Designed miniproteins, single chains, continued (4). Designs and how they scored, part 54

Each design is a single chain, and the fold is of that chain. pLDDT is the mean over its residues in the fold that is shown.

## One batch from the design tools (miniprotein)

Design m13855
Fold by ESMFold2-Fast:
Parts: sequence; structure tokens; C-alpha cells
Structure m13855 (fold): chain A 71 residues (1-71)
Amino acid sequence: SMEYQIAIEAIKEVGKKNPEAAKKILDVIESQPDKENMTVDQLINLARSAAVTDEQAEAASEIIKLIKEKS
């Protein structure tokens, strides 16, 4: 979906600065069987919940900002 593509592009952008944290969030999203049918809000909530460390939480916040800006 377009929403899924926006989320992947946001993760790639944040991954330029923090590849390990971005990879963790990417892996969680890509593990979802219905990823192509997820809404923007579902993708945002998934990115937020994927963060375990403070560094991952910062990466998730930046990813969420980019998703909101592009959607």
C-alpha cells in the first residue's frame, strides 16, 4: 500500500542516522502478515510499540514524524 511504502521510506531515512534502531522497527513492521493493508495509525502505533530502548524510542519518534508529514 501507499501507507506501507511511506512507512518504509521513513524508516530508511531515519536508518541513515541510526541504522540499528531503524532495523529493529523495520523488522517488527515487516513481520506483520497484513503490513500492506495497515492504516497510517496502525503503522504509527506499531513503530512506537517496537521501541524498547531510549535510542529506539528516539528513532521511532522520527519515523512517526516522517510518516505524518508524508501521509
Scores: mean pLDDT 83

Design m13856
Fold by ESMFold2-Fast:
Structure m13856 (fold): chain A 76 residues (1-76)
Amino acid sequence: NAEKQRLLFKGIGHLIRGIAALDEGNLEEASRDFVAAAKYFAKAGDIEGAQRVGELARRYGLTDAAEEVEKILKEA
C-alpha cells in the first residue's frame, strides 16, 4: 500500500527532525516532531514504531510529548 509507505516515510522524517531539534536544544520543536512521527507511524499501522517514539520522548524528558503519544496509541 503506497499510502502506508508514504505515511511511514513522513513519520521517519519527523523523527529525524525531532532528534536534530533535541541536538539544538529546541525542546518545543522536538516535542512537536516526536508527536507528529508517532501520529504518522500509528496511521501507517506501525504501532511498534509509535511506541518507540513515545519511549524516546520519555528518555529525553519530553514528558508532554510522551503523554500525547500514549493518547495516540490508545486511539490506534
Scores: mean pLDDT 87

Design m13857
Fold by ESMFold2-Fast:
Structure m13857 (fold): chain A 92 residues (1-92)
Amino acid sequence: SAMGERGRARIEAWGAEEEAQLDKTVDEASDRAIKLAKETGNLEEARQEAEKVLSKLSPGAKAYGTARVDERLEEFSENYRKKKEISEKLKE
């Protein structure tokens, strides 16, 4: 199905087993990225770590996974900055 390869950016286009494997891979990439970001405070290194996991996916699935990882890292970055500001105010 050569026509299917360029147009499928949607998770619902995959079979149930492929969808489960995609979700597992995206969750693994997100978890590894957030763990590294918590340990180092470096979002670029966290993105690189996620990219290593996501590189196993097809181009469309990788684009989807990258977008989800970026959303989670942005939420983490905002929460981290807010908590750090509160912690610094408590420590002087």
Scores: mean pLDDT 71

Design m13858
Fold by ESMFold2-Fast:
Structure m13858 (fold): chain A 65 residues (1-65)
Amino acid sequence: SHMEEKRQAAVEELRAQFGGKAEVRLRDGELVVSVKPTSATTYSAIALLAIGVAIEIGGKTVIEP
């Protein structure tokens, strides 16, 4: 479906933006982001972007340290 295609595109876009800084996975419509050890500023930027994208694609996200 178009929505599933949009969700997969969003996950790949986040992976491209985060690079090696975080692992991104979609599970049961929920965005799971595991952030590697980093500065508070970088962590906050990753978390905020992930939350925004999750709202766009389904409204649920999990941010792990």
Scores: mean pLDDT 76

Design m13859
Fold by ESMFold2-Fast:
Structure m13859 (fold): chain A 71 residues (1-71)
Amino acid sequence: SAQAEALREVIAELPAAVEEVLASGDEELRERAIAHLEGLLTRLPDLDAPEALLEEARAALEEAIARLRAD
């Protein structure tokens, strides 16, 4: 499905995007990134995607949020 493809793309791009946000030192960008990822995490149960992919996405998003929130 288009939603499953989009989710796979998000997961694939996520580590690089997190590193870019952290490297920027921009607190506003970091806050917006966290809000965006939390929004995605909230919508995961409603997505048309295989359960294994939803679990992978949840783990990846939670890890990304944790890294962005770390001092």
Scores: mean pLDDT 85

Design m13860
Fold by ESMFold2-Fast:
Structure m13860 (fold): chain A 96 residues (1-96)
Amino acid sequence: ARPPTAEELVLAGILRYKAGDLEGAKALFEKALELDPNNYVALWYKKLLEDPSSVSEELAKKAKEEIDKLVEKLKELSEEERNQLVARARALAEAL
C-alpha cells in the first residue's frame, strides 16, 4: 500500500479525536510529526491531548492557519476526491 502522507495522518487523528479516541488520535499525530516535524496542526492537537496549558497562542494561531488552508484545499476537491481522502484517513484511524 502507498505510505500515508502527513496530511492523511492529521485527518485520521482529527477523526479519532472527534470520536473520543484520544490515545489513537495522539498516536496518529505523533506519526504525522515523524513525517513533518513542523506540522502545526499535529503539534497543536498533541499538546492539547498531553497538556492543554502548554499550548501557546502562537502555536494555536499557526494551527488555525494550517486548518484554514486544509479546509480551503478540501473545498477545491470534488465530492468523490474528498470522500476518498476521508475514507483513507478513516481507514488509517481504524488501523490503530
Scores: mean pLDDT 78

Design m13861
Fold by ESMFold2-Fast:
Structure m13861 (fold): chain A 84 residues (1-84)
Amino acid sequence: SLENEAKALLEMAERVLKSPSLSVSEITALLLQAMAFGEKVAKLAKELIRAVEEGAPEEEKRKILEELKEEVEKALEEAKKKAE
Protein backbone atom coordinates (compact mmCIF):
# COMPACT_ATOMS: atom_id res chain seq x y z
CA SER A 1 0.00 0.00 0.00
CA LEU A 2 1.05 3.63 -0.44
CA GLU A 3 0.98 4.01 3.38
CA ASN A 4 3.47 1.13 3.74
CA GLU A 5 5.66 2.70 1.01
CA ALA A 6 5.55 6.04 2.90
CA LYS A 7 6.57 4.28 6.14
CA ALA A 8 9.43 2.49 4.33
CA LEU A 9 10.66 5.77 2.80
CA LEU A 10 10.63 7.57 6.17
CA GLU A 11 12.42 4.65 7.91
CA MET A 12 15.05 4.70 5.11
CA ALA A 13 15.45 8.50 5.47
CA GLU A 14 15.93 8.10 9.26
CA ARG A 15 18.67 5.48 8.65
CA VAL A 16 20.35 7.77 6.07
CA LEU A 17 20.29 10.68 8.55
CA LYS A 18 22.01 8.52 11.23
CA SER A 19 24.66 7.09 8.85
CA PRO A 20 28.28 8.35 9.06
CA SER A 21 28.59 7.75 5.28
CA LEU A 22 26.30 6.59 2.47
CA SER A 23 26.73 3.79 -0.06
CA VAL A 24 25.63 4.21 -3.69
CA SER A 25 22.90 1.59 -3.08
CA GLU A 26 21.53 3.55 -0.08
CA ILE A 27 21.52 6.81 -2.09
CA THR A 28 19.85 5.11 -5.07
CA ALA A 29 17.21 3.36 -2.92
CA LEU A 30 16.26 6.58 -1.08
CA LEU A 31 16.03 8.63 -4.31
CA LEU A 32 13.93 6.01 -6.14
CA GLN A 33 11.50 5.70 -3.20
CA ALA A 34 11.32 9.51 -2.83
CA MET A 35 10.62 10.01 -6.57
CA ALA A 36 7.46 7.88 -6.17
CA PHE A 37 6.06 10.67 -3.92
CA GLY A 38 6.88 13.52 -6.32
CA GLU A 39 9.52 16.12 -7.15
CA LYS A 40 9.30 17.98 -3.80
CA VAL A 41 9.96 14.79 -1.80
CA ALA A 42 12.81 13.84 -4.21
CA LYS A 43 14.36 17.31 -3.73
CA LEU A 44 14.22 16.95 0.07
CA ALA A 45 15.77 13.45 -0.16
CA LYS A 46 18.64 14.95 -2.21
CA GLU A 47 19.07 17.72 0.39
CA LEU A 48 19.22 15.11 3.18
CA ILE A 49 21.84 13.08 1.26
CA ARG A 50 23.92 16.24 0.72
CA ALA A 51 23.65 17.22 4.41
CA VAL A 52 24.81 13.74 5.53
CA GLU A 53 27.73 13.67 3.03
CA GLU A 54 28.83 17.20 4.08
CA GLY A 55 28.64 16.32 7.81
CA ALA A 56 25.93 18.87 8.61
CA PRO A 57 24.78 19.31 12.26
CA GLU A 58 22.13 16.91 13.59
CA GLU A 59 19.63 19.82 13.90
CA GLU A 60 19.97 20.66 10.18
CA LYS A 61 19.51 17.00 9.14
CA ARG A 62 16.48 16.68 11.46
CA LYS A 63 14.93 19.85 9.96
CA ILE A 64 15.25 18.38 6.44
CA LEU A 65 13.76 15.05 7.66
CA GLU A 66 10.78 16.88 9.23
CA GLU A 67 10.15 18.77 5.95
CA LEU A 68 10.41 15.44 4.08
CA LYS A 69 7.88 13.84 6.49
CA GLU A 70 5.45 16.76 5.93
CA GLU A 71 5.71 16.51 2.12
CA VAL A 72 5.28 12.69 2.20
CA GLU A 73 2.16 13.09 4.39
CA LYS A 74 0.82 15.75 1.96
CA ALA A 75 1.49 13.46 -1.05
CA LEU A 76 -0.22 10.55 0.76
CA GLU A 77 -3.33 12.68 1.53
CA GLU A 78 -3.44 13.95 -2.09
CA ALA A 79 -3.28 10.33 -3.38
CA LYS A 80 -6.08 9.26 -0.98
CA LYS A 81 -8.31 12.14 -2.19
CA LYS A 82 -7.80 11.05 -5.82
CA ALA A 83 -8.74 7.45 -4.87
CA GLU A 84 -12.01 8.60 -3.20
Scores: mean pLDDT 82

Design m13862
Fold by ESMFold2-Fast:
Structure m13862 (fold): chain A 107 residues (1-107)
Amino acid sequence: KKEEILRKAEEAVELAKQAQRDAKNGRFDIARVIALEVKKIAEEAEKSGDKLATGRAYYALGQVYEALGDFDKAIEAYRKAAELYSGVDPDFAEEARKKAQEVEKKK
C-alpha cells in the first residue's frame, strides 16, 4: 500500500507535467481533467497517512492549478505540500514555499 501510494504520487507528478504542456498549447479542458485526477491522487495519499506521497501529490496539484491560471488554488496546494514536507524533506518544503510566493506575485 505504501509503495502503491508513492507510485501514484509519482504518476501525479507526470500528470502535472502533461497538464502544463496541455495548458501551454491551449488544451485547458484536458488540463482541467488532469487536475481532477491529481486531486484524487492527493486525497488518496492523504488518507494513506504518507506525508511524503501526500506532499508530492499536492505539489503536483499546485503545478496543475498554476498552469490553469487558478492561482488561489495553486497557492493553497503548494502551501499544503510545504507543510507536509516539513520535517521529512526540508529542501522540497522550501521549494514548495518558493512556488507559493512566486504564484502570489502573479495575482
Scores: mean pLDDT 86

Design m13863
Fold by ESMFold2-Fast:
Structure m13863 (fold): chain A 71 residues (1-71)
Amino acid sequence: GSSVSVEELRAVLEKIAEKLEEKGYTDFAERIRKMLDERPDDVGVYLKAYFEALRLGITPVEIYEIYEELK
């Protein structure tokens, strides 16, 4: 939605990419960053990145904490 902050969205995804990179998933982290550059407002890509991060070991609690930390 148009009420969502683009900078906030980008910051959350960048933090997720950073955590994935620390876990050794550098390729996926680079893919997220490329998508942010090309299609930052693509909600489908955003959700897919979140679910993939969960599969790669980032917990829902960690994602929630990222949101709070970036405020």
Scores: mean pLDDT 68

Design m13864
Fold by ESMFold2-Fast:
Structure m13864 (fold): chain A 88 residues (1-88)
Amino acid sequence: SADGITVNQAIELFEQQIKLVEETLGSKMTPEQKEKIDKIKKEVEEIKKEAAKINSNPNENTSKKLNEILQKLNEISKELTKIVDEVS
């Protein structure tokens, strides 16, 4: 579905943002900040698995479930931004 494509693109973009943060700011991060990034990476992997499961079993609730995934990504994105602001 279009929503499935949009969610997958949002996940991929966010994974790229995490990688960029690690490559550019990783040397300036405290061990605690690095642990927070690792937690975010694990949460993204779980979201990715959940999105794949939703897309493999589409029904009338698929759009609602995919919107919930986008909300979770937005919340985690705010956590990443907070870490970036603390390092910068």
Scores: mean pLDDT 83

Design m13865
Fold by ESMFold2-Fast:
Structure m13865 (fold): chain A 87 residues (1-87)
Amino acid sequence: MEGQKSLMENLRDLLRALDEKGASVREKALVIATAVTMVENGGIEDQLRYAEALSDEEVRRLAREILAGKITINELTKRLRELYKQA
């Protein structure tokens, strides 16, 4: 799973599928956290910690930016890392 663009394309596809199914904001938080955890070679504990750092409003904003192609995986990783530090 090397290649940050492929990871963002997969994340976008997952977020679209979740929106079409009416999935919860927390499920969206988990897929976003999973993408960042994969970039950082983290485990399940890192994934859960990143998801917990995301408020519902932050998840909604990030999902819109990801779907619109306005955010890169590096920028997403930086933003989650900043939220993780402030928790």
Scores: mean pLDDT 79

Design m13866
Fold by ESMFold2-Fast:
Structure m13866 (fold): chain A 98 residues (1-98)
Amino acid sequence: MEILEVEIEFKALEEDRGTATQVARALADEARAIGAKEVSVDSEAGKVTVLAETEEVVREVVRAALRAQAEHPGIEITIRASKKAEPVVEEVEAEARA
């Protein structure tokens, strides 16, 4: 199944490291509310990773990230978007895990 992955990093330029952490957490919560399939956050690194099944969710998450940066001009943002394909499993046998 094809899933879209968006990785967003907030980097503080000076004493705004705590602000970058809070912005990352807020974005992660907003991404979940938007309908992201999966959201992970490394609040210490200011990094949020979002998995989404639709381009619309990706677009809304990116818009939220850009809005957050506009509200905090001391923070730099890096956005990476890619397609993540799941392996096609054709030979699946339901077996009890030993």
Scores: mean pLDDT 72

Design m13867
Fold by ESMFold2-Fast:
Structure m13867 (fold): chain A 61 residues (1-61)
Amino acid sequence: FNDLLTDNSLNGKNATAEEIAEAKAAGDYAGEITSGGATLILTKTVVAAAEAGRAAARALA
């Protein structure tokens, strides 16, 4: 658990690495949303996640 936090902290150490990690997360999430509609009947949380993903994509623009 503490090791996981340390790894995440190390990625945040480099401003460039943080930017890349954020872009990767946003891109991966956007790709999942684009590729699949099968999970739309999963949870209300999916709607919130989609909103967050859209906001992130807009921030990257």
Scores: mean pLDDT 50

Design m13868
Fold by ESMFold2-Fast:
Formats: C-alpha cells, sequence, structure tokens
Structure m13868 (fold): chain A 97 residues (1-97)
C-alpha cells in the first residue's frame, strides 16, 4: 500500500478510538485526549514526510499513554493505543530507508 493509504487507514482507526473513548465516558480525560491528539499529529507529519515531527508526536503519545496507565484507564483502550503507536513507528522506519 502507498504511504497515503496507510496513513489514512491509521487516521480512521484513531478516529474510531475517539468514539470508543467517548462511549466509555473518557472523552474529558486529558491524558486520553493528549494521546489521541498526538497520534493524529504524528500521522499528519507522516503525510508531509516530516519524520522528526512524527517522532516528536509519538514521544508525546507514549508519555500520555503512561499517564493513562497510572490513572487506570481500561486495558482495551491502552492496547489499541500501543498498537497504533507501533504501526506508526513501523511506517516511520520504512520512510527512513
Amino acid sequence: MSLIQRAIALALRIIGLQFDVELQGLGDNPAVQAAIDSLLKAVKALLREDIEAAEEHLRKARAALEEMRAQGVPQDIIDELEELIREIEELIEELKK
């Protein structure tokens, strides 16, 4: 798949996670919103081939994820975020080649 197709697929999954978060009553959680916002910014940076910006936003997403773990956010939300972070990291590594 092209970079654009993979980035769009990731963005749609992040949007889906936002709906799951809202349905679980976590829409107002600052750490959850910081993680989602950072992932969307990382995907936007990838679409611009801005690797440095994508890596910075992933770092922020990981920091927000650790705060979510400390707050006892449901494991299913945490697992989805970890999977999204991993797939974005894989896409960054492909662009570095």
Scores: mean pLDDT 85

Design m13869
Fold by ESMFold2-Fast:
Structure m13869 (fold): chain A 96 residues (1-96)
Amino acid sequence: MSKEEVLRLTSMFIQFVGLQVDAWLRIYPKDPKKAEELLELGSQLLTGLSQAFQTLNYDDVVQLMKQKMEQFVKELEKIDPEFAKEIREEIEKILK
């Protein structure tokens, strides 16, 4: 993995953490139980990605990142479909 690839993956990971924090802050006042469920899911997704960074090549980590971000958005759509659309647009920007 090149220095550029490592920096890109790290940037995507940090941005995904930021999106999860924003989602938690928005959902918690409306539905604390669903916010806690999202936090637990988000933590599990980040742990899986962290493990992948140690074992997989760049292309496989990018594919896994896309899958984990999509899984997060699908769960968010069940809670707040309008906000999930906003998060999906931010994910598309991250993956460029």
Scores: mean pLDDT 84

Design m13870
Fold by ESMFold2-Fast:
Structure m13870 (fold): chain A 58 residues (1-58)
Amino acid sequence: SMIEKLREKLKELGFPDEVIDAYIETLKKENTYEAGLEELDRIEQARQRVEERKKALE
């Protein structure tokens, strides 16, 4: 489901469960799952770039 996808992405980004629950509830009430997923995709891409740079230093 869309909720499960959002929860997985937020957990991968390192957000605590309480923050994830609050964010999902907000998107659910406002019916803005699509905008939320787009935001997470941008954050995920940025995180991956940082991870690649970090691996170069390991």
Scores: mean pLDDT 71

Design m13871
Fold by ESMFold2-Fast:
Structure m13871 (fold): chain A 59 residues (1-59)
Amino acid sequence: SEEEIERLIAELEALGRHDLAQRVRDLMKTQDPSTVLRIARELVRVVKDAQAAGRPLSL
């Protein structure tokens, strides 16, 4: 749902990844909601894993 996508965008921003939050917003304009939701969930997971490991992450 759009509400779930917006929550994941907010989580990316809270993690300091405003660039990825903006990319998810841009995807919402061109991709179906289910595809955007899948991508947003994966991005949050990858960012959290990278931060826990102390590794820089560029996407």
Scores: mean pLDDT 80

Design m13872
Fold by ESMFold2-Fast:
Structure m13872 (fold): chain A 75 residues (1-75)
Amino acid sequence: SNEEALRRLIERLPEMAAEETESQKVALFVGELIRLVGDGIVLSPEVLEAVLKAFDLVLQGDVEGAKKVLEEAIA
């Protein structure tokens, strides 16, 4: 479900943000998206937009902002 996908991404945000390089952050993010697709989860366009916005915040070092965006998408 979209809620399950969002909760899994929220749980992984600190690990992504802790990586030293942007390329490593991208690799962890893409890896999680591939796992979600492999589990049969399809993200709605609205949820995908929130996920991309949250990842942009992770790249900026704003983990709490990213978490808030994803939590708002669950509601």
Scores: mean pLDDT 80

Design m13873
Fold by ESMFold2-Fast:
Structure m13873 (fold): chain A 96 residues (1-96)
Amino acid sequence: MEVAEKIRELADEIKKEDPSPEGQAAATVLRTLADELERTGDYRAAAEELERLAEVFLELAKKYKEQGDEEKAALYEKFAEKLREIAREAREVAEA
């Protein structure tokens, strides 16, 4: 499943680029979501969770920017954009 593979790829990228507890938790959530999507085929639920996680990442990016961590802020903005792209693909599959 292409969408599930993209979710796992993003999880691996987050784990590699952010070794913090927050990055590890995010990667675990995404891997769990990919496994659930493969089991259920529920692309609508997957799209909703990816969209929710993107909003969480944007809030986290805002907090990092307020703390002066511009590199981590940019990193989580990038992850949020990728989550939204995968969510759009999941929505298209759900509507097909």
Scores: mean pLDDT 85

Design m13874
Fold by ESMFold2-Fast:
Structure m13874 (fold): chain A 58 residues (1-58)
Amino acid sequence: KKLVVRGRLVDEEEFERLIETQKTDAGSGKPFEEGEEKVVDGATGEVYHPEDMAPHLA
């Protein structure tokens, strides 16, 4: 399964690995709570909350 983040395909396994590695949002510095949705920037590999990623996609 593939995810498209910032126009780049990201492997689902890689996505899971990245969100486990990064405990805080790369844009806002907010820690990730258990069960929160996460988004990966395919260009940098940084992990964001969906709300924080939206401004970067505009």
Scores: mean pLDDT 61

Design m13875
Fold by ESMFold2-Fast:
Structure m13875 (fold): chain A 81 residues (1-81)
Amino acid sequence: SAAEQAAGERLIRTAKAIVDDAEKWLEKYPDNKELREFVKKVLERIKKQLEDALPHLTPEQQAEAEEVLKRIDEVIEKAKK
């Protein structure tokens, strides 16, 4: 439905913003362990939400969501250091 497509678009947009903010925070505060743990938890939550949404997305939205998921995994790995 149009509502499902709009919800998918909003979710992808929100996930991108969260990943961008996470990278920015990790760059500004590389030695803050509490911030790294918080960022990991937030990214793991949005990752699950995006993965759960994949079957309900259009093929174009799925491709975009998979690129965002890849970025999330990369930022989670950076947060483990």
Scores: mean pLDDT 86

Design m13876
Fold by ESMFold2-Fast:
Structure m13876 (fold): chain A 84 residues (1-84)
Amino acid sequence: MDAVLIEGINKENGELVALLLIRDGRLVSHKIYDPNADPKNIEFRAHPLSGASEATVALAEELVARLNEEKVPPSELVAFAQAF
């Protein structure tokens, strides 16, 4: 499957804040576990799934870099990922 899972983790407690699933170059699924998490304490990471293409991994890593740079709040993650 040409997909990458992006995880947002709260750096203070290690708890999962959000999951974004990127497939075929777009956001196809999401879950927000903590909508009130402080954006400055969220670290995003890309986890390629089996069969992820180099292009899809590169796109997800760039999105992760932008999410971490811009400190996007959980309430804006879906819109940000869709616009990327």
Scores: mean pLDDT 84

Design m13877
Fold by ESMFold2-Fast:
Structure m13877 (fold): chain A 81 residues (1-81)
Amino acid sequence: MEEKIEKALKIIEERLKSLGKDEYTVLEFARILKEALLEAGFPEELADKVVKNIIDKYGYYKKVTPEEALKIAREEIEKAL
């Protein structure tokens, strides 16, 4: 379980570095997060649950930095498990 969480977070971090943006909307971040969770081997039902929880909490258009995005991802993945 912990290995899959770290794998997902690493995929998110690499994707955010590749895009090179200072800020992301929660909607943009949620798309990246879902893809990273699926690539890390989490089932789609869990990925959708994590994404829904983030959108319900923050809304679609809240802006987050890469650091904030990674923190939110870790917290919400751990809560969904």
Scores: mean pLDDT 85

Design m13878
Fold by ESMFold2-Fast:
Structure m13878 (fold): chain A 80 residues (1-80)
Amino acid sequence: MVKITVVLEDGSKHTIEFEKSATVEELVKKIIEETGLSEEDGQDILDFLQSLGIKKSDKVEFLDGVEIDVNKVKKLMDLI
């Protein structure tokens, strides 16, 4: 199992578990479903991951233990 922590705009932390075979696209979809984030917020997360060289088709096994801060992602995407 791959564990990823998402920090929401209110500062709350959500740990989401994935199978190693899941894709980054499936990861972002599950984050939206579990946290109630918008499709726009999900796209910002995808764009942020792509800025790190991670494609939507990549396997989530490479993201085990990563923390995604939605406020930081939005600030970075506003600058790019």
Scores: mean pLDDT 77

Design m13879
Fold by ESMFold2-Fast:
Order: C-alpha cells, then sequence, then structure tokens
Structure m13879 (fold): chain A 78 residues (1-78)
C-alpha cells in the first residue's frame, strides 16, 4: 500500500530529525519527533510487528523513554 510506504518514509525522516535534535542536546524536541514518528506509523496502518520494532530501536537509541514507549505500545490496536 502506498499509504503504508508513505507513513514509513515520513517516520524515517522524523527519526532522522529526532537524531539531529538529540546530537545538538535538544532532548525534549528529539523525544517529540520520535513520538510523532510512531504516531505516523500507527495512523498509516503499518504492521504491529514493524511498529513495535521501531519503538524498541528508538528506546535503544535513547530517543524514547521506557514510559513513552509503553504509552505508544498501548496506542497500537491490541
Amino acid sequence: SSAIEEAKYRAKLLIMIAVAHDVIGDKDEARRDAIEAIDVLIKGKASKSYILKEIDKLVEKGLLTKKEAEELRKKIDE
């Protein structure tokens, strides 16, 4: 689906922006960008397994807190 691929592309761009904010020390903006990336994937109907893997990667990179990751996991259809 083009809509799913567009959502994945937008999420990748938001994650790149989040990394840029983190590098310059703007950790609050980096977290907001990371949260928006996952929200875009959820709204775009990316698979649950794909979204969960992306959340885990963002936690590993320090772009999401464990609490924010848990809140995002609850937004996935389950």
Scores: mean pLDDT 87

Design m13880
Fold by ESMFold2-Fast:
Formats: sequence, C-alpha cells, structure tokens
Structure m13880 (fold): chain A 61 residues (1-61)
Amino acid sequence: FDELLKEAKKKYKSLQQSLKGFPKDEQKKLEDQFIDGIYKELKEKLGQKKADKAVKEIKKF
C-alpha cells in the first residue's frame, strides 16, 4: 500500500510540474483524469476504503 501511494504521489507531482505552462482549467481537467485513473486501479487492487484514503492523501500532498 505505502509503496503504491508513494509512486502515485510522485507521478502526480511530476504531472503537476509538467502542466505548469497550461491554463488552470486544463491543468485541473488533466489532474482530475489522473486521480480518477489511480482511484479505479487502487479500488480494484486494494478495495474502496484504501482507495478513498489514498486519493485524499494524494490530493492533500
């Protein structure tokens, strides 16, 4: 769990860095799509409760 969360946070931060030159609405749209993808993957592998916790941690970071 912790390793998957760590990798997801790292990828999210890298995505945010690469999107800095984009309009704010486009940045949010792409970030939301990334989070949705991670949520679905984590929910499938770890269950809903762990996926919910992970998404909150990633967004708060």
Scores: mean pLDDT 76

Design m13881
Fold by ESMFold2-Fast:
Structure m13881 (fold): chain A 80 residues (1-80)
Amino acid sequence: SLERQSRILILQARSGKLQTEAMLKKTKNEEARELLKKSIELYDEAIRLAEDATQESLEQARKKILEGEKLFMEAVKIEG
């Protein structure tokens, strides 16, 4: 159901946001910090989209989560 998909995506985005915020607190490299900040913004957008719980909004939420995860992983590579 759309409601179940919404709940799963909200949980996934919130989890990603918390992990990214924790990494940002430990990160000193400016390039990595900017990627992490953008990742947090993408997770916040994904949460808002997932809360709308339409077929279109859930598809957009999934895309935002994937973009956020990509930026998080790029920041992790920079930090080593």
Scores: mean pLDDT 90

Design m13882
Fold by ESMFold2-Fast:
Structure m13882 (fold): chain A 71 residues (1-71)
Amino acid sequence: LKEDIERLKEAAPHAVELVRFAKELGEKYKLSPEQQARLIGHAMRLFADGVPLEEAKAELERKIKELAEQE
């Protein structure tokens, strides 16, 4: 866990960017706090799986449309 946090700090710019992007998408689509938390969780999983930033952002955009449609 602590070593994972240290590695996360080294990759922090990418992780922070994905979380911020997910947050901005959640605000743009007026997602509920629960839906926004799910989107952020998905962003963190994409980061953990080593998905490139551009591809991760595209996946988040697809996920947000899915969540918005389920309203």
Scores: mean pLDDT 72

Design m13883
Fold by ESMFold2-Fast:
Structure m13883 (fold): chain A 65 residues (1-65)
Amino acid sequence: SMEEIYEQLVAELEKIPEGDGDALKALLQRYGVTTVTDEQARVIAESGPEGRKALARALAEQLAK
């Protein structure tokens, strides 16, 4: 379900160190997201839990389609 995908993504995003844009970009590429720039990945990696949850929700919605 979308909720199961969301929970898995939240768990994987929580493993990404704060500010590690390279690790975040690699995770996004595993889910087919290849258009994120290095700077965008760094900014997202520096986001708090709320930003990471929002990203997980958006990815879960795309993957559930």
Scores: mean pLDDT 75

Design m13884
Fold by ESMFold2-Fast:
Structure m13884 (fold): chain A 71 residues (1-71)
Amino acid sequence: EEVRRLARELVEAVEKGDPAAFQAAYDRMVELGATLEEVLAELERLKKEGIGSPTAVNGAILGVRDYFERR
């Protein structure tokens, strides 16, 4: 539930070009104990349901992989 809401915030941050909002949403997901795999699964669901643009969802997927690798 909460992880899904934050996944939507990640996509919206990509669409708006807001890296600070992206990092804040990602950090909150990690604080909730979400794994990279769980975050990617929620982004995949959003893409499947047509929530956000495909480009923005793909951007969020790449962004969370990069953020996870850097942490």
Scores: mean pLDDT 77

Design m13885
Fold by ESMFold2-Fast:
Structure m13885 (fold): chain A 75 residues (1-75)
Amino acid sequence: SAREEELRRRAELFGVPVEEVERMYRELPGLLEEARANLDPEDVARAEEVARMLLEPDPAEFEANLARMRALAAA
């Protein structure tokens, strides 16, 4: 399916097995709930922004988001 093809593509972009990407997406909602319970509002907002970028369904927008995330990490 197109969704499975995109997951494999994202696994290649991250340099990990597809099972790791699937695990990340399964665990992400729980990690966000944990962040909301334990972090201050500014840190929660940052975590939610990163999660939104990671969960982007459009492949082209995901590539753009990944570039933005890498730029932020390098700053």
Scores: mean pLDDT 80

Design m13886
Fold by ESMFold2-Fast:
Structure m13886 (fold): chain A 78 residues (1-78)
Amino acid sequence: SMMEKIEQERRAAERLGRTLHRIADEAGSPEARESARQAERYAREAVDHFERGDLKEYRRLTSLAVGHGIRAVGLAIE
């Protein structure tokens, strides 16, 4: 159902946020933590737009979340 799909997307965004914050915290990088926060924010905003049926904005915000997530991991490895 649509509600099950929305719940799956919300759980995925929450898991991504937890993983990125853990990686950033373990690295002790303020820049990685900031990128993790931005990734989490955009992922949550994407789910809200998905719930409203705004698939164009969902795709845009998901792309931003992915970009910030990649940056968070890159900064944590550095």
Scores: mean pLDDT 86

Design m13887
Fold by ESMFold2-Fast:
Structure m13887 (fold): chain A 66 residues (1-66)
Amino acid sequence: SKKEKAREEALRIADEELARHPRLTPQEVSRLVGRIVDLAEKMGLTDDEIAEIVREVLQRLRERQR
């Protein structure tokens, strides 16, 4: 589904950023979220689906940046 594809791409982008920067600054997090929102909007996801993916990405970042 579009949602599943967007989710997998968003998590991959987050993992790539974490590999380059073990701890992201607020500005880097903002840019990452912006990229994910732009991608999901272009894929035709609803606002609720975009919010769900963003929440999951932010949770993943928090879990890896203890």
Scores: mean pLDDT 81

Design m13888
Fold by ESMFold2-Fast:
Structure m13888 (fold): chain A 77 residues (1-77)
Amino acid sequence: DKAREYLLEAAKILEEMGFKEAAEQVRKYVDEGNYEEAIRIAAKALGGIDTELPDIPLEEQAKRVLNAAKAKLKDKK
């Protein structure tokens, strides 16, 4: 499941950046199968990203969250 893989990788990056509570919440919601809430928590921790478009699948939303997390980690170098 690509959505799960992307969100768990994003959670790992959030934890590495010091957003431990957000990372734990993302993992919890992923384990519950609630990818929409996991995406919301991760997006909020990253300062907000536009993932709530009606025609975007959850896998694509999860991928955008991962890409945003990677970009933010790069900026912190």
Scores: mean pLDDT 76

Design m13889
Fold by ESMFold2-Fast:
Structure m13889 (fold): chain A 75 residues (1-75)
Amino acid sequence: PVREALEVSAEGQRLVVESNPEAVDPEEVEAQLEAERRAFDEMLAAGLAPEDVAQAAEILPALRAKLAEHREKLA
């Protein structure tokens, strides 16, 4: 479900920050998670559809890619 996707995203962010806190921009990571939370809240308010769940799953890889990119910039 959408809530589970959010938890996976937050768990991934926590692991990245704990592994390399100095290599990740906390403001950018927080902004990314806030954007995902806002999108999921909107989907929940409108009522979940199978398409919304699939879209949430697609967002997780994008978040991971952005975190990796920021780590490269900070290195």
Scores: mean pLDDT 57

Design m13890
Fold by ESMFold2-Fast:
Structure m13890 (fold): chain A 100 residues (1-100)
Amino acid sequence: MDEEIKKLLEEGEKKLVEAAEKLGMSDLAKKVKELTKKAIEAIDKGDYKSALRIVIQLESTATLLQIRAYILGDEEAKEIAQEASDIFAEVSRKIQEILK
């Protein structure tokens, strides 16, 4: 389970960073990398509550990038950000199952 969650976090990070960089938001791309690293560290420590809070922030960031891509007419960046959002939603679901 933890290995699957970490792999999904890395996949979500890659897509969200790609969307942020495509939209010229390099500082946000850096923040996404830092948040993902902290989420993985929290999982390694068994701190699923902290990991969940960070994943929710990553989902919110993906939604922000989808809205920005839509405003800018960048359909490709919008699709990549949507894929990242879906991945982080799946991670959130898996962490919530562990916390039950």
Scores: mean pLDDT 88

